# Designed miniproteins, single chains: the designs that were tried, part 83

Each design is a single chain, and the fold is of that chain. pLDDT is the mean over its residues in the fold that is shown.

## One batch from the design tools (miniprotein)

Design m3066
Fold by ESMFold2-Fast:
Structure m3066 (fold): chain A 70 residues (1-70)
Amino acid sequence: LTPEAREHLERGAEAAERGDKEEALRHAGRALSAARDDPEAVRGINRALSAIARGDFKEAARLLRELLST
């Protein structure tokens, strides 16, 4: 993960933890763009985006934080 992708993953996780759907989608989308050369990160971020879209903010935050722990 690039430093740019990591920053957007952190901000996306924080937004999801607050239940801020708009900000969570925005940062997860930016993380996706920054991590496009990392297929495993892209897969994880897409799963988080799906969780955010469903309103499952706890799952979204968990998925984004897992990507940060590697």
Scores: mean pLDDT 86

Design m3067
Fold by ESMFold2-Fast:
Structure m3067 (fold): chain A 103 residues (1-103)
Amino acid sequence: SKADELIRKADLAMQEGKYEEAVKYYREALKLAGPDNATLYVHLARAYLDLGKYEEAVELAKKAIEIDPNNPEAYTLLGEAYRKLGKEEEAQKAFDKAKEIRS
């Protein structure tokens, strides 16, 4: 699909360290796939973390969790973003939840 093509372009941009370009393609894919695509919010959260936009990464990871509460990667990204913001207690709770889901 067109959304899958955009995701592929975004993934390549991520591998090349072109995080702003990756965000552009993931957001275009999200418009086509619809708002309930948890995987795209996970990809966006990762890209925002790599951009150093930690508060936005928290919000995107939370949206992924809202759509799919059984995705351990979304909790891992939430924990990483909280840690970057100095919110170590919130970070640890998110990491613990990711481990619980993987168990």
Scores: mean pLDDT 88

Design m3068
Fold by ESMFold2-Fast:
Structure m3068 (fold): chain A 75 residues (1-75)
Amino acid sequence: SASAQQRLLTMMNYVHNGDEKKAIQMLEELKKEGKISDEEYEKLKELLKNYKDDSAFQEFSQLLSKSLDVKGEAP
């Protein structure tokens, strides 16, 4: 739980600072570690490009938080 929270906070910090490259790199690492799926990775990248839109930013945060908190074998 702590590591998931730390990853989310680090990602949000990159987004707030406009470090899109670092944010995308972190998404790639999360995918390699199996923390997010390929589908989630693609959706998060699309939302990240629109981070200046409050709605997209909130959806990005919610999706990433849920992905990092859930480790179940969902159908």
Scores: mean pLDDT 73

Design m3069
Fold by ESMFold2-Fast:
Structure m3069 (fold): chain A 75 residues (1-75)
Amino acid sequence: SREELLKLLRKFKKELEEEIKKNNIPEEDAKKILSQIDELIKDVEAGKITPEEAVKRFKEIREEFYKVLEKIKKE
């Protein structure tokens, strides 16, 4: 369960990095989103949060990324 979650989070981070490059996301916005994913991965690895809490935070980070992407496209 936790190992599967970590694999999912690492996959998502890699996908985010590709999407950031493809959409020319500003460095500051990219750093913010990537740091949130890195913190989540560390918290899961350390056992600081439950898998349920990790999934909720993952969804929040993903939604935040979509909002950043929409903002960039409108500018």
Scores: mean pLDDT 79

Design m3070
Fold by ESMFold2-Fast:
Structure m3070 (fold): chain A 90 residues (1-90)
Amino acid sequence: MELVLEAEIDLAMMRIMLAVAKIMLSKNEKFSEEDVEEMEKMLEKMEEIVEELRRVAEETGDPRLKAIAEEAEEILEEFKELLKEAKERK
């Protein structure tokens, strides 16, 4: 129960980071180096969260944790595409 709650909080944090990236892309036709660096720092944090969620899901075998890890991986891949677009708008 507690591990699932912690994983849900991590997933919510990733959803917030993805939403921030979408807002940045909607507001900016061009990205500064500072904007891209901010997104790269968000990516680093998201990759850490996904690695931890995968590890916990593998160690526990809990199907709820596996589902959360899979959703987090999808969010991470979507964020990578947004970062790629931001870099192309430099």
Scores: mean pLDDT 84

Design m3071
Fold by ESMFold2-Fast:
Structure m3071 (fold): chain A 64 residues (1-64)
Amino acid sequence: RPVTPEDVEAVRKALESLGLPVDGKATPEVIAKLQALVDKGYRGFDVDGDGKVGPVTVAAIEAL
């Protein structure tokens, strides 16, 4: 699905909570840290049907 402003805000909030830069770069380290939150049950941003950081969340990071 298309990324929404709500997806972008949700990802911004998660990155800020982790102390990560809000710079629009979906690095493997950033994705891994977001995935660690999801693995702990966090659902504050878009998660695919397998409980993984998916393309919508990656696009939301890149839209920051």
Scores: mean pLDDT 75

Design m3072
Fold by ESMFold2-Fast:
Structure m3072 (fold): chain A 69 residues (1-69)
Amino acid sequence: MKLDEREVLRALGIMAASLGNGKATLRIAKELVERGDYEGAEEILKTVEEMAKKNPDLKPVVEELRRLL
């Protein structure tokens, strides 16, 4: 099975967002954007937007990701 680094980063970013780790979420999403994977970064944004409904500390991460996309 050919592991695409972007697929691994998408999975890690979704996991970080689900765990409420805003710093890791933002770092991984920025790396996806730098690699040209805007769809992967948008998937992470959707996950962190859902998590931000329960954790207000994630709201700055949502806003920064929206500015990158």
Scores: mean pLDDT 79

Design m3073
Fold by ESMFold2-Fast:
Structure m3073 (fold): chain A 64 residues (1-64)
Amino acid sequence: MEEVEKLAEEAKKKAEEGDAEEAARIGQELTRLAQELSSDPEKKKILEETAKYVEDVAIRKMAE
């Protein structure tokens, strides 16, 4: 849990600091990682929620 929460925090920070393309890439990467972690539902949920947040950041930046 700790490692995944740290990864989620760093991903959100990078998405906010980067451009729309960077945020979109991070979101896609998190979604893929969550799909691979189907054996750990709690970690998968954190990654899926973080991916959604990062995707929203990318959409917001693209709509500028």
Scores: mean pLDDT 77

Design m3075
Fold by ESMFold2-Fast:
Structure m3075 (fold): chain A 60 residues (1-60)
Amino acid sequence: SDEEEFERIKELMIEKALKMKEAGVPVDEILKLIEETLKSMGFSEEQIKEIVEAVREALE
């Protein structure tokens, strides 16, 4: 379902962001790259905000 795919993408973005942080990428750059990726995938602004905030919380 679209909801299952959304949650899977959210999880994937969090995992990707954590790997980037471990590689030494600054948090602000990670968040920008995640946001740009989600925009290119056609997510709405609301969906992008939800995933970006989840990523931000995971990177603390």
Scores: mean pLDDT 84

Design m3076
Fold by ESMFold2-Fast:
Structure m3076 (fold): chain A 83 residues (1-83)
Amino acid sequence: MKELWIEKQKELVNLLKEEAKKLLPKSASEEEIEKAVEKALEEILPYLKKAAEALKKGDIKKAEEYFEKAKEAAKKYLEELAK
């Protein structure tokens, strides 16, 4: 169960780094990209907590639903931040 949580978090962080690279100016430093990803993760923390609780209960379907909501919210946040 913890292994699946770590895997999903790693996938999410990698996805957000790629989205941040696309949305931020080409002149943005790696440090600025990392900071944008950290802020996006902070904004979606409630969804990540709900996903973790679902995984603890063995509710994989509900956990995946929360991960999808987290990805959607994080992408939207990065889009607004890039403006």
Scores: mean pLDDT 76

Design m3077
Fold by ESMFold2-Fast:
Structure m3077 (fold): chain A 57 residues (1-57)
Amino acid sequence: SAAEEKERLERLRKEYLETSTELGIRLIEHAVNKEEEDKETEELKERVKRLEKELKE
């Protein structure tokens, strides 16, 4: 239904914002500490890309 789709999109937007913020913080921490990106950071990048794709469909 239209209501279910609206709720799904709002949930995805919130998840995207939260995940993108978490990724941003992690990237700043790696840059400040001059450390290589870890697996968790790469997983966050993949999650952000997945959410972007879901939001555009």
Scores: mean pLDDT 82

Design m3078
Fold by ESMFold2-Fast:
Structure m3078 (fold): chain A 72 residues (1-72)
Amino acid sequence: MEEIKKLYEEIKKVLDEAKTKTSREDAIHYTAEVLRLIGDIVDIEIQRVKAGEDRNKILEETKKIYEEVLKK
């Protein structure tokens, strides 16, 4: 949970930095970084499922992190 929350916080930071940029190259760079961080989150969630954690619990915890970090 904490590791996923840190990744969402990094995504928010990248998005906030992207708002200050005006070049096409910067836009591509920040988009790629966000996609990489999303991939890391997916990998952690898959690993948790493989470790036998309840899928519904994982989804509920991820939704709460999304609402706390990115929705506000």
Scores: mean pLDDT 74

Design m3079
Fold by ESMFold2-Fast:
Structure m3079 (fold): chain A 53 residues (1-53)
Amino acid sequence: SDQELLDQLRSLDTDGDGVLSAEEAAQAFRLLDKDGDGKLDVEEQRILFKWAR
């Protein structure tokens, strides 16, 4: 599951540098923000940290 999320995030960021356009960032945020509360919880932030490495 986490690996699948990482693969999807990398597909949005074609450069693999952890920098997204505004549209790509919005899609990545919605993918991680399963609660739909407009913020990332600890587990969602952990996935971002894995992706950024």
Scores: mean pLDDT 61

Design m3080
Fold by ESMFold2-Fast:
Structure m3080 (fold): chain A 98 residues (1-98)
Amino acid sequence: AEELLKKGIDAYRAGNYEEAVKLFEQAIKEAEAKDPKSLLVARAYLNLGDAYDKLGKFEEAIKYYQKAIDLASGDSFEEGALVVAAATNLTVAKRKLE
């Protein structure tokens, strides 16, 4: 799952957003099979939301940002940073639907 997440991030940075979506969906599937509540699943949902936002699919982006927030409910710094990023991007995506 971590390797697929990395490949998805590389595709996203290259502007290959459709490829990034596919890689993030595969990363989520593999990570959920091991631990559906893992921080890796939450990170993959955040990245999937970002890829959908770049594709102009704002309703899908909002859906996955919300999933990232819901999963990152722990008290660690990394979980807090992920929630802030997802909540910020969710707010921006909602404005694009208006």
Scores: mean pLDDT 82

Design m3081
Fold by ESMFold2-Fast:
Structure m3081 (fold): chain A 91 residues (1-91)
Amino acid sequence: LEEAHRFALELRAELLAAGVDPAAALLAGQAAALAAYLAREGREEEVERLVEEAIEALRELAAAGEISEEEAERLIRALREGARRGLEFGR
């Protein structure tokens, strides 16, 4: 858990230094930490399900006009990248 958390903080710092939006960088870090943790527990299949659920929730928020479509796509991209990096780290 501590290693996954540290990886997430380092990824967030890397993304912020690269000019990624703070909300997207935070979401990517959180997704990475969770994915790394689940991968270490042999629960990689749950990561895919949780990512798809989060993507659907973000798209519903955009459809309802609570966030912009551009903001939703940015957050979805961050979520997918974070999960991918976390799975790779947790293996």
Scores: mean pLDDT 80

Design m3082
Fold by ESMFold2-Fast:
Structure m3082 (fold): chain A 72 residues (1-72)
Amino acid sequence: GPLSAYEAAELLYEIAKADPNVSEEDLQKIREALERAKDPETADVAVAEAMNILKKAGLEEQAVEALTQRSA
């Protein structure tokens, strides 16, 4: 079934948390994005910001695959 923006951001956080290339500062930014993903007005921007952090760490492909699998 489809993921909510919050569920998508939470999945991105779990991927980032497991990877040593993601700094604690960037993990904190994803935690802040998780809170904003709860608000429909900021949800899309929050997910995009979390994805940009994973992309910077080289995790974009893994994140897209995980989101696709969870949305099925």
Scores: mean pLDDT 83

Design m3083
Fold by ESMFold2-Fast:
Structure m3083 (fold): chain A 60 residues (1-60)
Amino acid sequence: MEEIEAEVFELLRQGRLEEAERLLLAAPVKSDRAEMALVMGYLRQGREDRALAFGRRVRG
């Protein structure tokens, strides 16, 4: 999980949000912190539809 979080945050820093999403969805253990960071990243880019879709997928 530590390693996955580090990779996710690096991808977010680079603006590679879709790759960060794929990594999070493939992770065997969930990380609320990384999930929240991705949602905020999408919102900052004005991609509200994508943020909501991701949120629904991780929570049901």
Scores: mean pLDDT 76

Design m3084
Fold by ESMFold2-Fast:
Structure m3084 (fold): chain A 57 residues (1-57)
Amino acid sequence: KEELLGSVEALLDALGLTPEQREKVIEFVKELIDKQPLSLDELMELAVEYAEKLRAE
């Protein structure tokens, strides 16, 4: 669980998100992990998609 979050956080750093956007994506990923067992690839894909939606405002 923590290793998955660490990988997502590193990806978000590479995307250059604001601290508020990063927090929202991290919370989104935590909810996904708690509600449904997803692979790392699926979590990374969903995290990127959500981050892009936040940036597109």
Scores: mean pLDDT 74

Design m3085
Fold by ESMFold2-Fast:
Order: structure tokens, then C-alpha cells, then sequence
Structure m3085 (fold): chain A 66 residues (1-66)
């Protein structure tokens, strides 16, 4: 089902977004590890990864503006 595929993609994007935000709060080393994971996942589901990266980038910029 196309709807089931979209739901799975949204769930992956949300999971990656949470993980990326946690990496930003933790250390540069964790960010590097997360980037490597994103590169591998981009090969499997580029749309989910792009959605997550957009949200993570916005969060990072908001933190820098504090």
C-alpha cells in the first residue's frame, strides 16, 4: 500500500529528526557518527532523510541564535 509506505517514511523521518537533535546536544563526535548513518540511509530513502535534515538544520540554527 502506498499509504503504508508513506507512513513508514514519516516514522523514519521523525526518528532521524529526534536522533539528530540529540546528536547536536551531545558532541561533535556524535554528529559525525550521525552524518555517516544519514549517508547510508539516504541510499535507501532519500525523501525521509531530506525531511529530517531540514528539521535538524532549523533546530541547529535556532540554537545558534540563542
Amino acid sequence: SMAAEQKRREELAEELTKKGKEALETSYEKLVEFEKELRELFKEDPEAVQKAVGKISKYGLEKLAE
Scores: mean pLDDT 81

Design m3086
Fold by ESMFold2-Fast:
Structure m3086 (fold): chain A 96 residues (1-96)
Amino acid sequence: MTEEERQRRAQRENELVSLKDKEKFDEMEYEIAREELGWTKEELDAFRKGEKTPSVEDLERLADLLPFYAIRYAVLKVIAKRLGISLEEALKLPPG
């Protein structure tokens, strides 16, 4: 087996593992959003893309359940405090 063939195989394997891990994580988030907020897959996808602004209550519920959203909620509180705006206004800011 050539080094080039080994490199291409390793790259494909890494891509497949990354995709499977992402898919498993996405399924977990969809289930939690459905159970806790009554959100559809399409609504969660819209939120992830910045096409839907969640309520402060919905974001707080997600933050209690998922560490990723807990970090997002904490960052949002810092931004709101520094800018002197409400959490609802901070949610309308573009993701940066």
Scores: mean pLDDT 68

Design m3087
Fold by ESMFold2-Fast:
Structure m3087 (fold): chain A 42 residues (1-42)
Amino acid sequence: EEVKKEAEEEKKRIDSVKTGEQYQKFLDERERRRRQRAAAAR
């Protein structure tokens, strides 16, 4: 049932939140790189 899945997802969310903050910074760096590439390409 959904309750079962929700409990499992909650655990994963907690773990993801821990590294989520780090991922947000890494994502920002990726965005900068993408922009640099776009600017360098044209």
Scores: mean pLDDT 68

Design m3088
Fold by ESMFold2-Fast:
Order: sequence, then structure tokens, then C-alpha cells
Structure m3088 (fold): chain A 66 residues (1-66)
Amino acid sequence: SEEEIRQWLKKRSDLSEEQLEERYAMNREIADKLLEVGRQFLEDLLARSTSPAAKARIEADLARLE
């Protein structure tokens, strides 16, 4: 809810700018790792797929990650 976002922002305001940058950098690293895991999952799924329609869909999803 908006109230939860406001409480989160208030907690964030208790942090220094340096601490906020460190948290953003950490979140970006996590996001990059999740994208790599997602890519590997789709590549494995593509290798195991036999349906032309399924392969086309997975290839389209992989293209969106680039």
C-alpha cells in the first residue's frame, strides 16, 4: 500500500547517501544475477523443447532479455 511505501521511504531517509548507494548497487547485482538465472532457465527449456511453437516462444523471450 502507499502507507507501506511511505514507511519504507522514511526508513530510507534515516540512511546516509553513501548507505543508499550501497543498497542500490547491491539490488542491481541481485537483479543481474536473476537475469542470468532466467536466461539459463530459458536456454535449458529451449534445449529440452520439441514443439516448434514452444521453441519460437522461448527464443522470443530470450531475445527480450538482450
Scores: mean pLDDT 70

Design m3089
Fold by ESMFold2-Fast:
Structure m3089 (fold): chain A 99 residues (1-99)
Amino acid sequence: DRGGLALAIVLLINGQSLENIAAIMEKEGRLDLAELMRKFLEQGKSREEVVRYLAKKLGLSEEDIENLINALKKKSADDMSEDQRKTLQKLLDLAAKEA
């Protein structure tokens, strides 16, 4: 579920909790992703660890993964670099196309 993985990363970067993302995935019928988010929460995984895992599972480049991790550390989209915005846009496009 490439669309669901991309959506989860976007929601994490936008500041959503793992609990809220699990609820969103469950509502969208993405039960495996909802369970995965709950397992990450139970295991005490950081947001960075979760984004890195999901991005690797999507097959993103190391450069795109680091752009996402750096974007996760920003409090506002206005603080994002051009490369970080481009990587986020790729995920938004993937979530929309494969959802």
Scores: mean pLDDT 79

Design m3090
Fold by ESMFold2-Fast:
Structure m3090 (fold): chain A 60 residues (1-60)
Amino acid sequence: GAEEALREAEEIAVRARTGRISEEEAIRKLQSLGLSEEEARALLFGDGSAGTERLRRLHG
């Protein structure tokens, strides 16, 4: 559901910010949840509002 997708996206973003995965790998994983490359980059670098809204629409 939407909450599960949002939690997974947050965990991906945290792993990327802490250096546990590459930025490219994080973008790829976020795209697999339904985000565009631009939305995935925004989520990683501080404005996640558009990506969060899309995940709710796709999974909720």
Scores: mean pLDDT 80

Design m3091
Fold by ESMFold2-Fast:
Structure m3091 (fold): chain A 69 residues (1-69)
Amino acid sequence: SAELEAAIEELRRLLLTEPAFSEAQVDSAVAALRESPDRTTLGALLREAREAGASEAVLEAIERLLDLV
């Protein structure tokens, strides 16, 4: 859906501002989400983001995506 794609693009934008994530890691994560926009893929990304100490904005963006799938 357009709403899901917009939410994925917002997450990509936020992840690119995170010092713990390289552009290659962000591109890989976004590609995985586009291929399999499901709770398993999002749950893995949420765990990785929390372990990396990502900002609250990133965690909220992933939680928003969980509400859309």
Scores: mean pLDDT 85

Design m3092
Fold by ESMFold2-Fast:
Structure m3092 (fold): chain A 65 residues (1-65)
Amino acid sequence: MSISELVSRAVGLTIRLSALGKDEAVKQVLELMRKADEAYEKGNLEEAKRLLEEAIRLGEAAIAA
């Protein structure tokens, strides 16, 4: 999965979580996405992917709860 694809998936999760009123989960996903963006800007692509995958995992778990 590309970084662009991971970002799109994470954004979709924040929209869904917001619609469900899960504000704390939205904040946690956005924080991980911010850290991933920082890693990407530093050229650390593997760390950026790892953080985006963690954001997606957390968001999906919060939707399933």
Scores: mean pLDDT 85

Design m3093
Fold by ESMFold2-Fast:
Structure m3093 (fold): chain A 63 residues (1-63)
Amino acid sequence: LLEELRRVAGDEVAELMEEISKYVSPEEFERIARQLIEMGRRDPEVALRAAKDLLEQAKKKKE
């Protein structure tokens, strides 16, 4: 998943996804990663924006 995400959306999105993994369950991690892969295949910039938003939300939810 992370390697595929890195290929379709770029390194920054994959790095953000690694950070998100600290705040979400493994099941949620896989769901989010699959959504970001689909977004990245259409538009890597949209995937980057979504990943940043998801990380902020995950941090707020955990805190």
Scores: mean pLDDT 78

Design m3095
Fold by ESMFold2-Fast:
Structure m3095 (fold): chain A 72 residues (1-72)
Amino acid sequence: GMRVRIRGVADPEAVAAALAPYLTSLRIVSDDELEGTLKNPDLSAVEAALAALGYTVTVRRLPFGEYEITAS
């Protein structure tokens, strides 16, 4: 599956809870960063969940189907 790294989150525990339906192997890697693997190859649900928590989302596609998301 596609790997996703999310940076810039203020509350990684709340983000992890919100993203649990959409990501497998979800882990908090730092105070403002999470990573996981998409259950489905569709970022829209992850982007919507982050927006619902009040984040503005910027997505960068990396090689080999990896995504980096910056939350602000």
Scores: mean pLDDT 82

Design m3096
Fold by ESMFold2-Fast:
Structure m3096 (fold): chain A 63 residues (1-63)
Amino acid sequence: SDIDEGVKLVEQAVKNTIINQAAKRIEELLAKGVPLEEAVKEVAEKYGKEVAEEAVKKLLEKA
C-alpha cells in the first residue's frame, strides 16, 4: 500500500537521526578515554546493534 512506502521513508529518516546521535555519543565516550569497543557496546545496548554499526561506519569515513 502507499502507506508502506511512506513508513519506510519515515523509518529511514528517523534511523539516520538516531545514527547521528549514536556517532556523537561514541565520540563523547572516546574523548573521556573509553575504549572504542566499550563505547560501541554501550551505544548498541542503548540504540541497537544496527545503529551502532552504522555510527561506526560514519566515524570511520571521517577518519
Scores: mean pLDDT 80

Design m3097
Fold by ESMFold2-Fast:
Structure m3097 (fold): chain A 80 residues (1-80)
Amino acid sequence: DDLIKEAIKALKEKNYDEASKLIEELIEKGNEDLTRGLELLAEGRFDEARELIEELREKGKYDLAELLELLLEEHEKLVN
C-alpha cells in the first residue's frame, strides 16, 4: 500500500504533520488494524501493540507492521 509507505517515510523523516495526515487518511479508508494499533498506543498498552505488530508480520502485512513499530517507538519517547 503506497499510502502506508508514504506514512513510514514521513515518520522516518520526522515529518509528523505529514505522517499524521496520511495516518488519518488510512483510518478513513477503514484500516481496522491501524486503528486498533493506534488505540493500544494511545492507552500505553505497548506489549499488546508489540503482539499486534508480530501478528501483522505473520499475516504478511509488513508495511503496516513497520508503520506501527515506528509509531510505538515515538510513543515510548513521549513517556520519558
Scores: mean pLDDT 82

Design m3098
Fold by ESMFold2-Fast:
Structure m3098 (fold): chain A 61 residues (1-61)
Amino acid sequence: SAKEKLVEQAVASFKKNFPSLSEEEIEEIRKKLEKAVETQSPAEVERLALLMHMELDEKHK
């Protein structure tokens, strides 16, 4: 489904940009995005993913 593709793309992006993330942290991100795609619009889910990327980038330099 489109929701599954959005979650897969976002998770793949996190793995690529933050290879230091543990499997547990990746699973937390996945669950958060899966919940978001059920309750939010695709545009809002993309914005959430972008904000999470920015927060992680700041934390990891």
Scores: mean pLDDT 79

Design m3099
Fold by ESMFold2-Fast:
Structure m3099 (fold): chain A 82 residues (1-82)
Amino acid sequence: SELVEFMEKVREQVAELAAQAKADPANAETYVKQARDLYKAAGEEFGKHSSQLSASDVQKTADYLAEALRLVNEAEAYAKAV
């Protein structure tokens, strides 16, 4: 599924931005914002297309979105702590 592949790439990009936030405290808020904006856009795409997916692909997409949200929240907590 093209949407599953898209969501996997979103999770990878969010993970990279989250890692950059932790590595560069001076710019952490900027990276966290970019990661959260990417997550929100991906969630909107899932909402538009989820009815066209198999149950297996819905679950895979939901799992990638859940992982992306977890990474954003962890990076945001780190940025606020430094």
Scores: mean pLDDT 83

Design m3100
Fold by ESMFold2-Fast:
Structure m3100 (fold): chain A 62 residues (1-62)
Amino acid sequence: DELKKLKEEAEELIKKGKYKEAAKVLLKLMELDEEFAQKFLQELYLKDPESVEKVILEIIKL
């Protein structure tokens, strides 16, 4: 399942502080399945809002 693999990759990148790489993976998830990506982002925000804000900032810079 491509969506699940990308989700796991994004989670790992965030744990490593690689927010720019995580942002690129999230954009790919949004392109493939926006609903899935939105739910995932919401789950991440509830667990770690500061890291999600950093990822969103990297998305804005792209």
Scores: mean pLDDT 83

Design m3101
Fold by ESMFold2-Fast:
Structure m3101 (fold): chain A 89 residues (1-89)
Amino acid sequence: SDLERLSEKLRELAELAEEAARLAEPVDPELAEELRRVAEEAREAAEDPEGLVDLVQSHGYSREEAIRLALESVEAATESVRRLKKELE
């Protein structure tokens, strides 16, 4: 299902952000805190993907558009964190 796929991608983002936070800790502790916050938010959203879809719909999108935008947003965030992690390695 679309919600199951969204939840999976949010869990992937959370794991990646936790790894990036661990790498950032010795060189940029403020960035590490920010990445841990991203991981926590992504993990919470993964447990309630309907809440995330409802939030996007509140901005005037249909359910189908909201799911698509949520997936695109999570994928974009994942790519950003992946780039950060590579810079920290």
Scores: mean pLDDT 87

Design m3102
Fold by ESMFold2-Fast:
Structure m3102 (fold): chain A 76 residues (1-76)
Amino acid sequence: MTVYLLDVLTTKEAAEAVKAAVAPYATSVRVIDEGDEALVQALFDSEAAARAAAEAASKVPGVKSVTITPLELPAP
């Protein structure tokens, strides 16, 4: 099955807003402190949810980059 990973690089100040924007779409979300920046990582079980979350995140001021990576996992 395919799982989608969203990586959002943002300012520290925007990290919580990005987390809030992607949380309704994501199966899991976390914030990683990168010093002067923050990385918000989220996992999705559908491409549509990942794209909707990426669009929502891109509208937050302070977002520097948004990347979606499809991960193919063996189905049980």
Scores: mean pLDDT 81

Design m3103
Fold by ESMFold2-Fast:
Structure m3103 (fold): chain A 63 residues (1-63)
Amino acid sequence: RPGEGLNVFQPEDLRRLLESRGIRATDEEVERAVQEVKEISKIDDPVAFQAALDALFARLAEL
């Protein structure tokens, strides 16, 4: 894995992260979440970035 520059979330990496948090998501939800994470990654404010990620994970946990 490149440790430099902006990391692009891959579906497999996001799925692993969700599973580690006890969140069950379908392949379609993971693919959709990857696109949302790419949009969230454009947020320069680290507090707003973290809040947006937490909101995404909370929504996925309600599936």
Scores: mean pLDDT 69

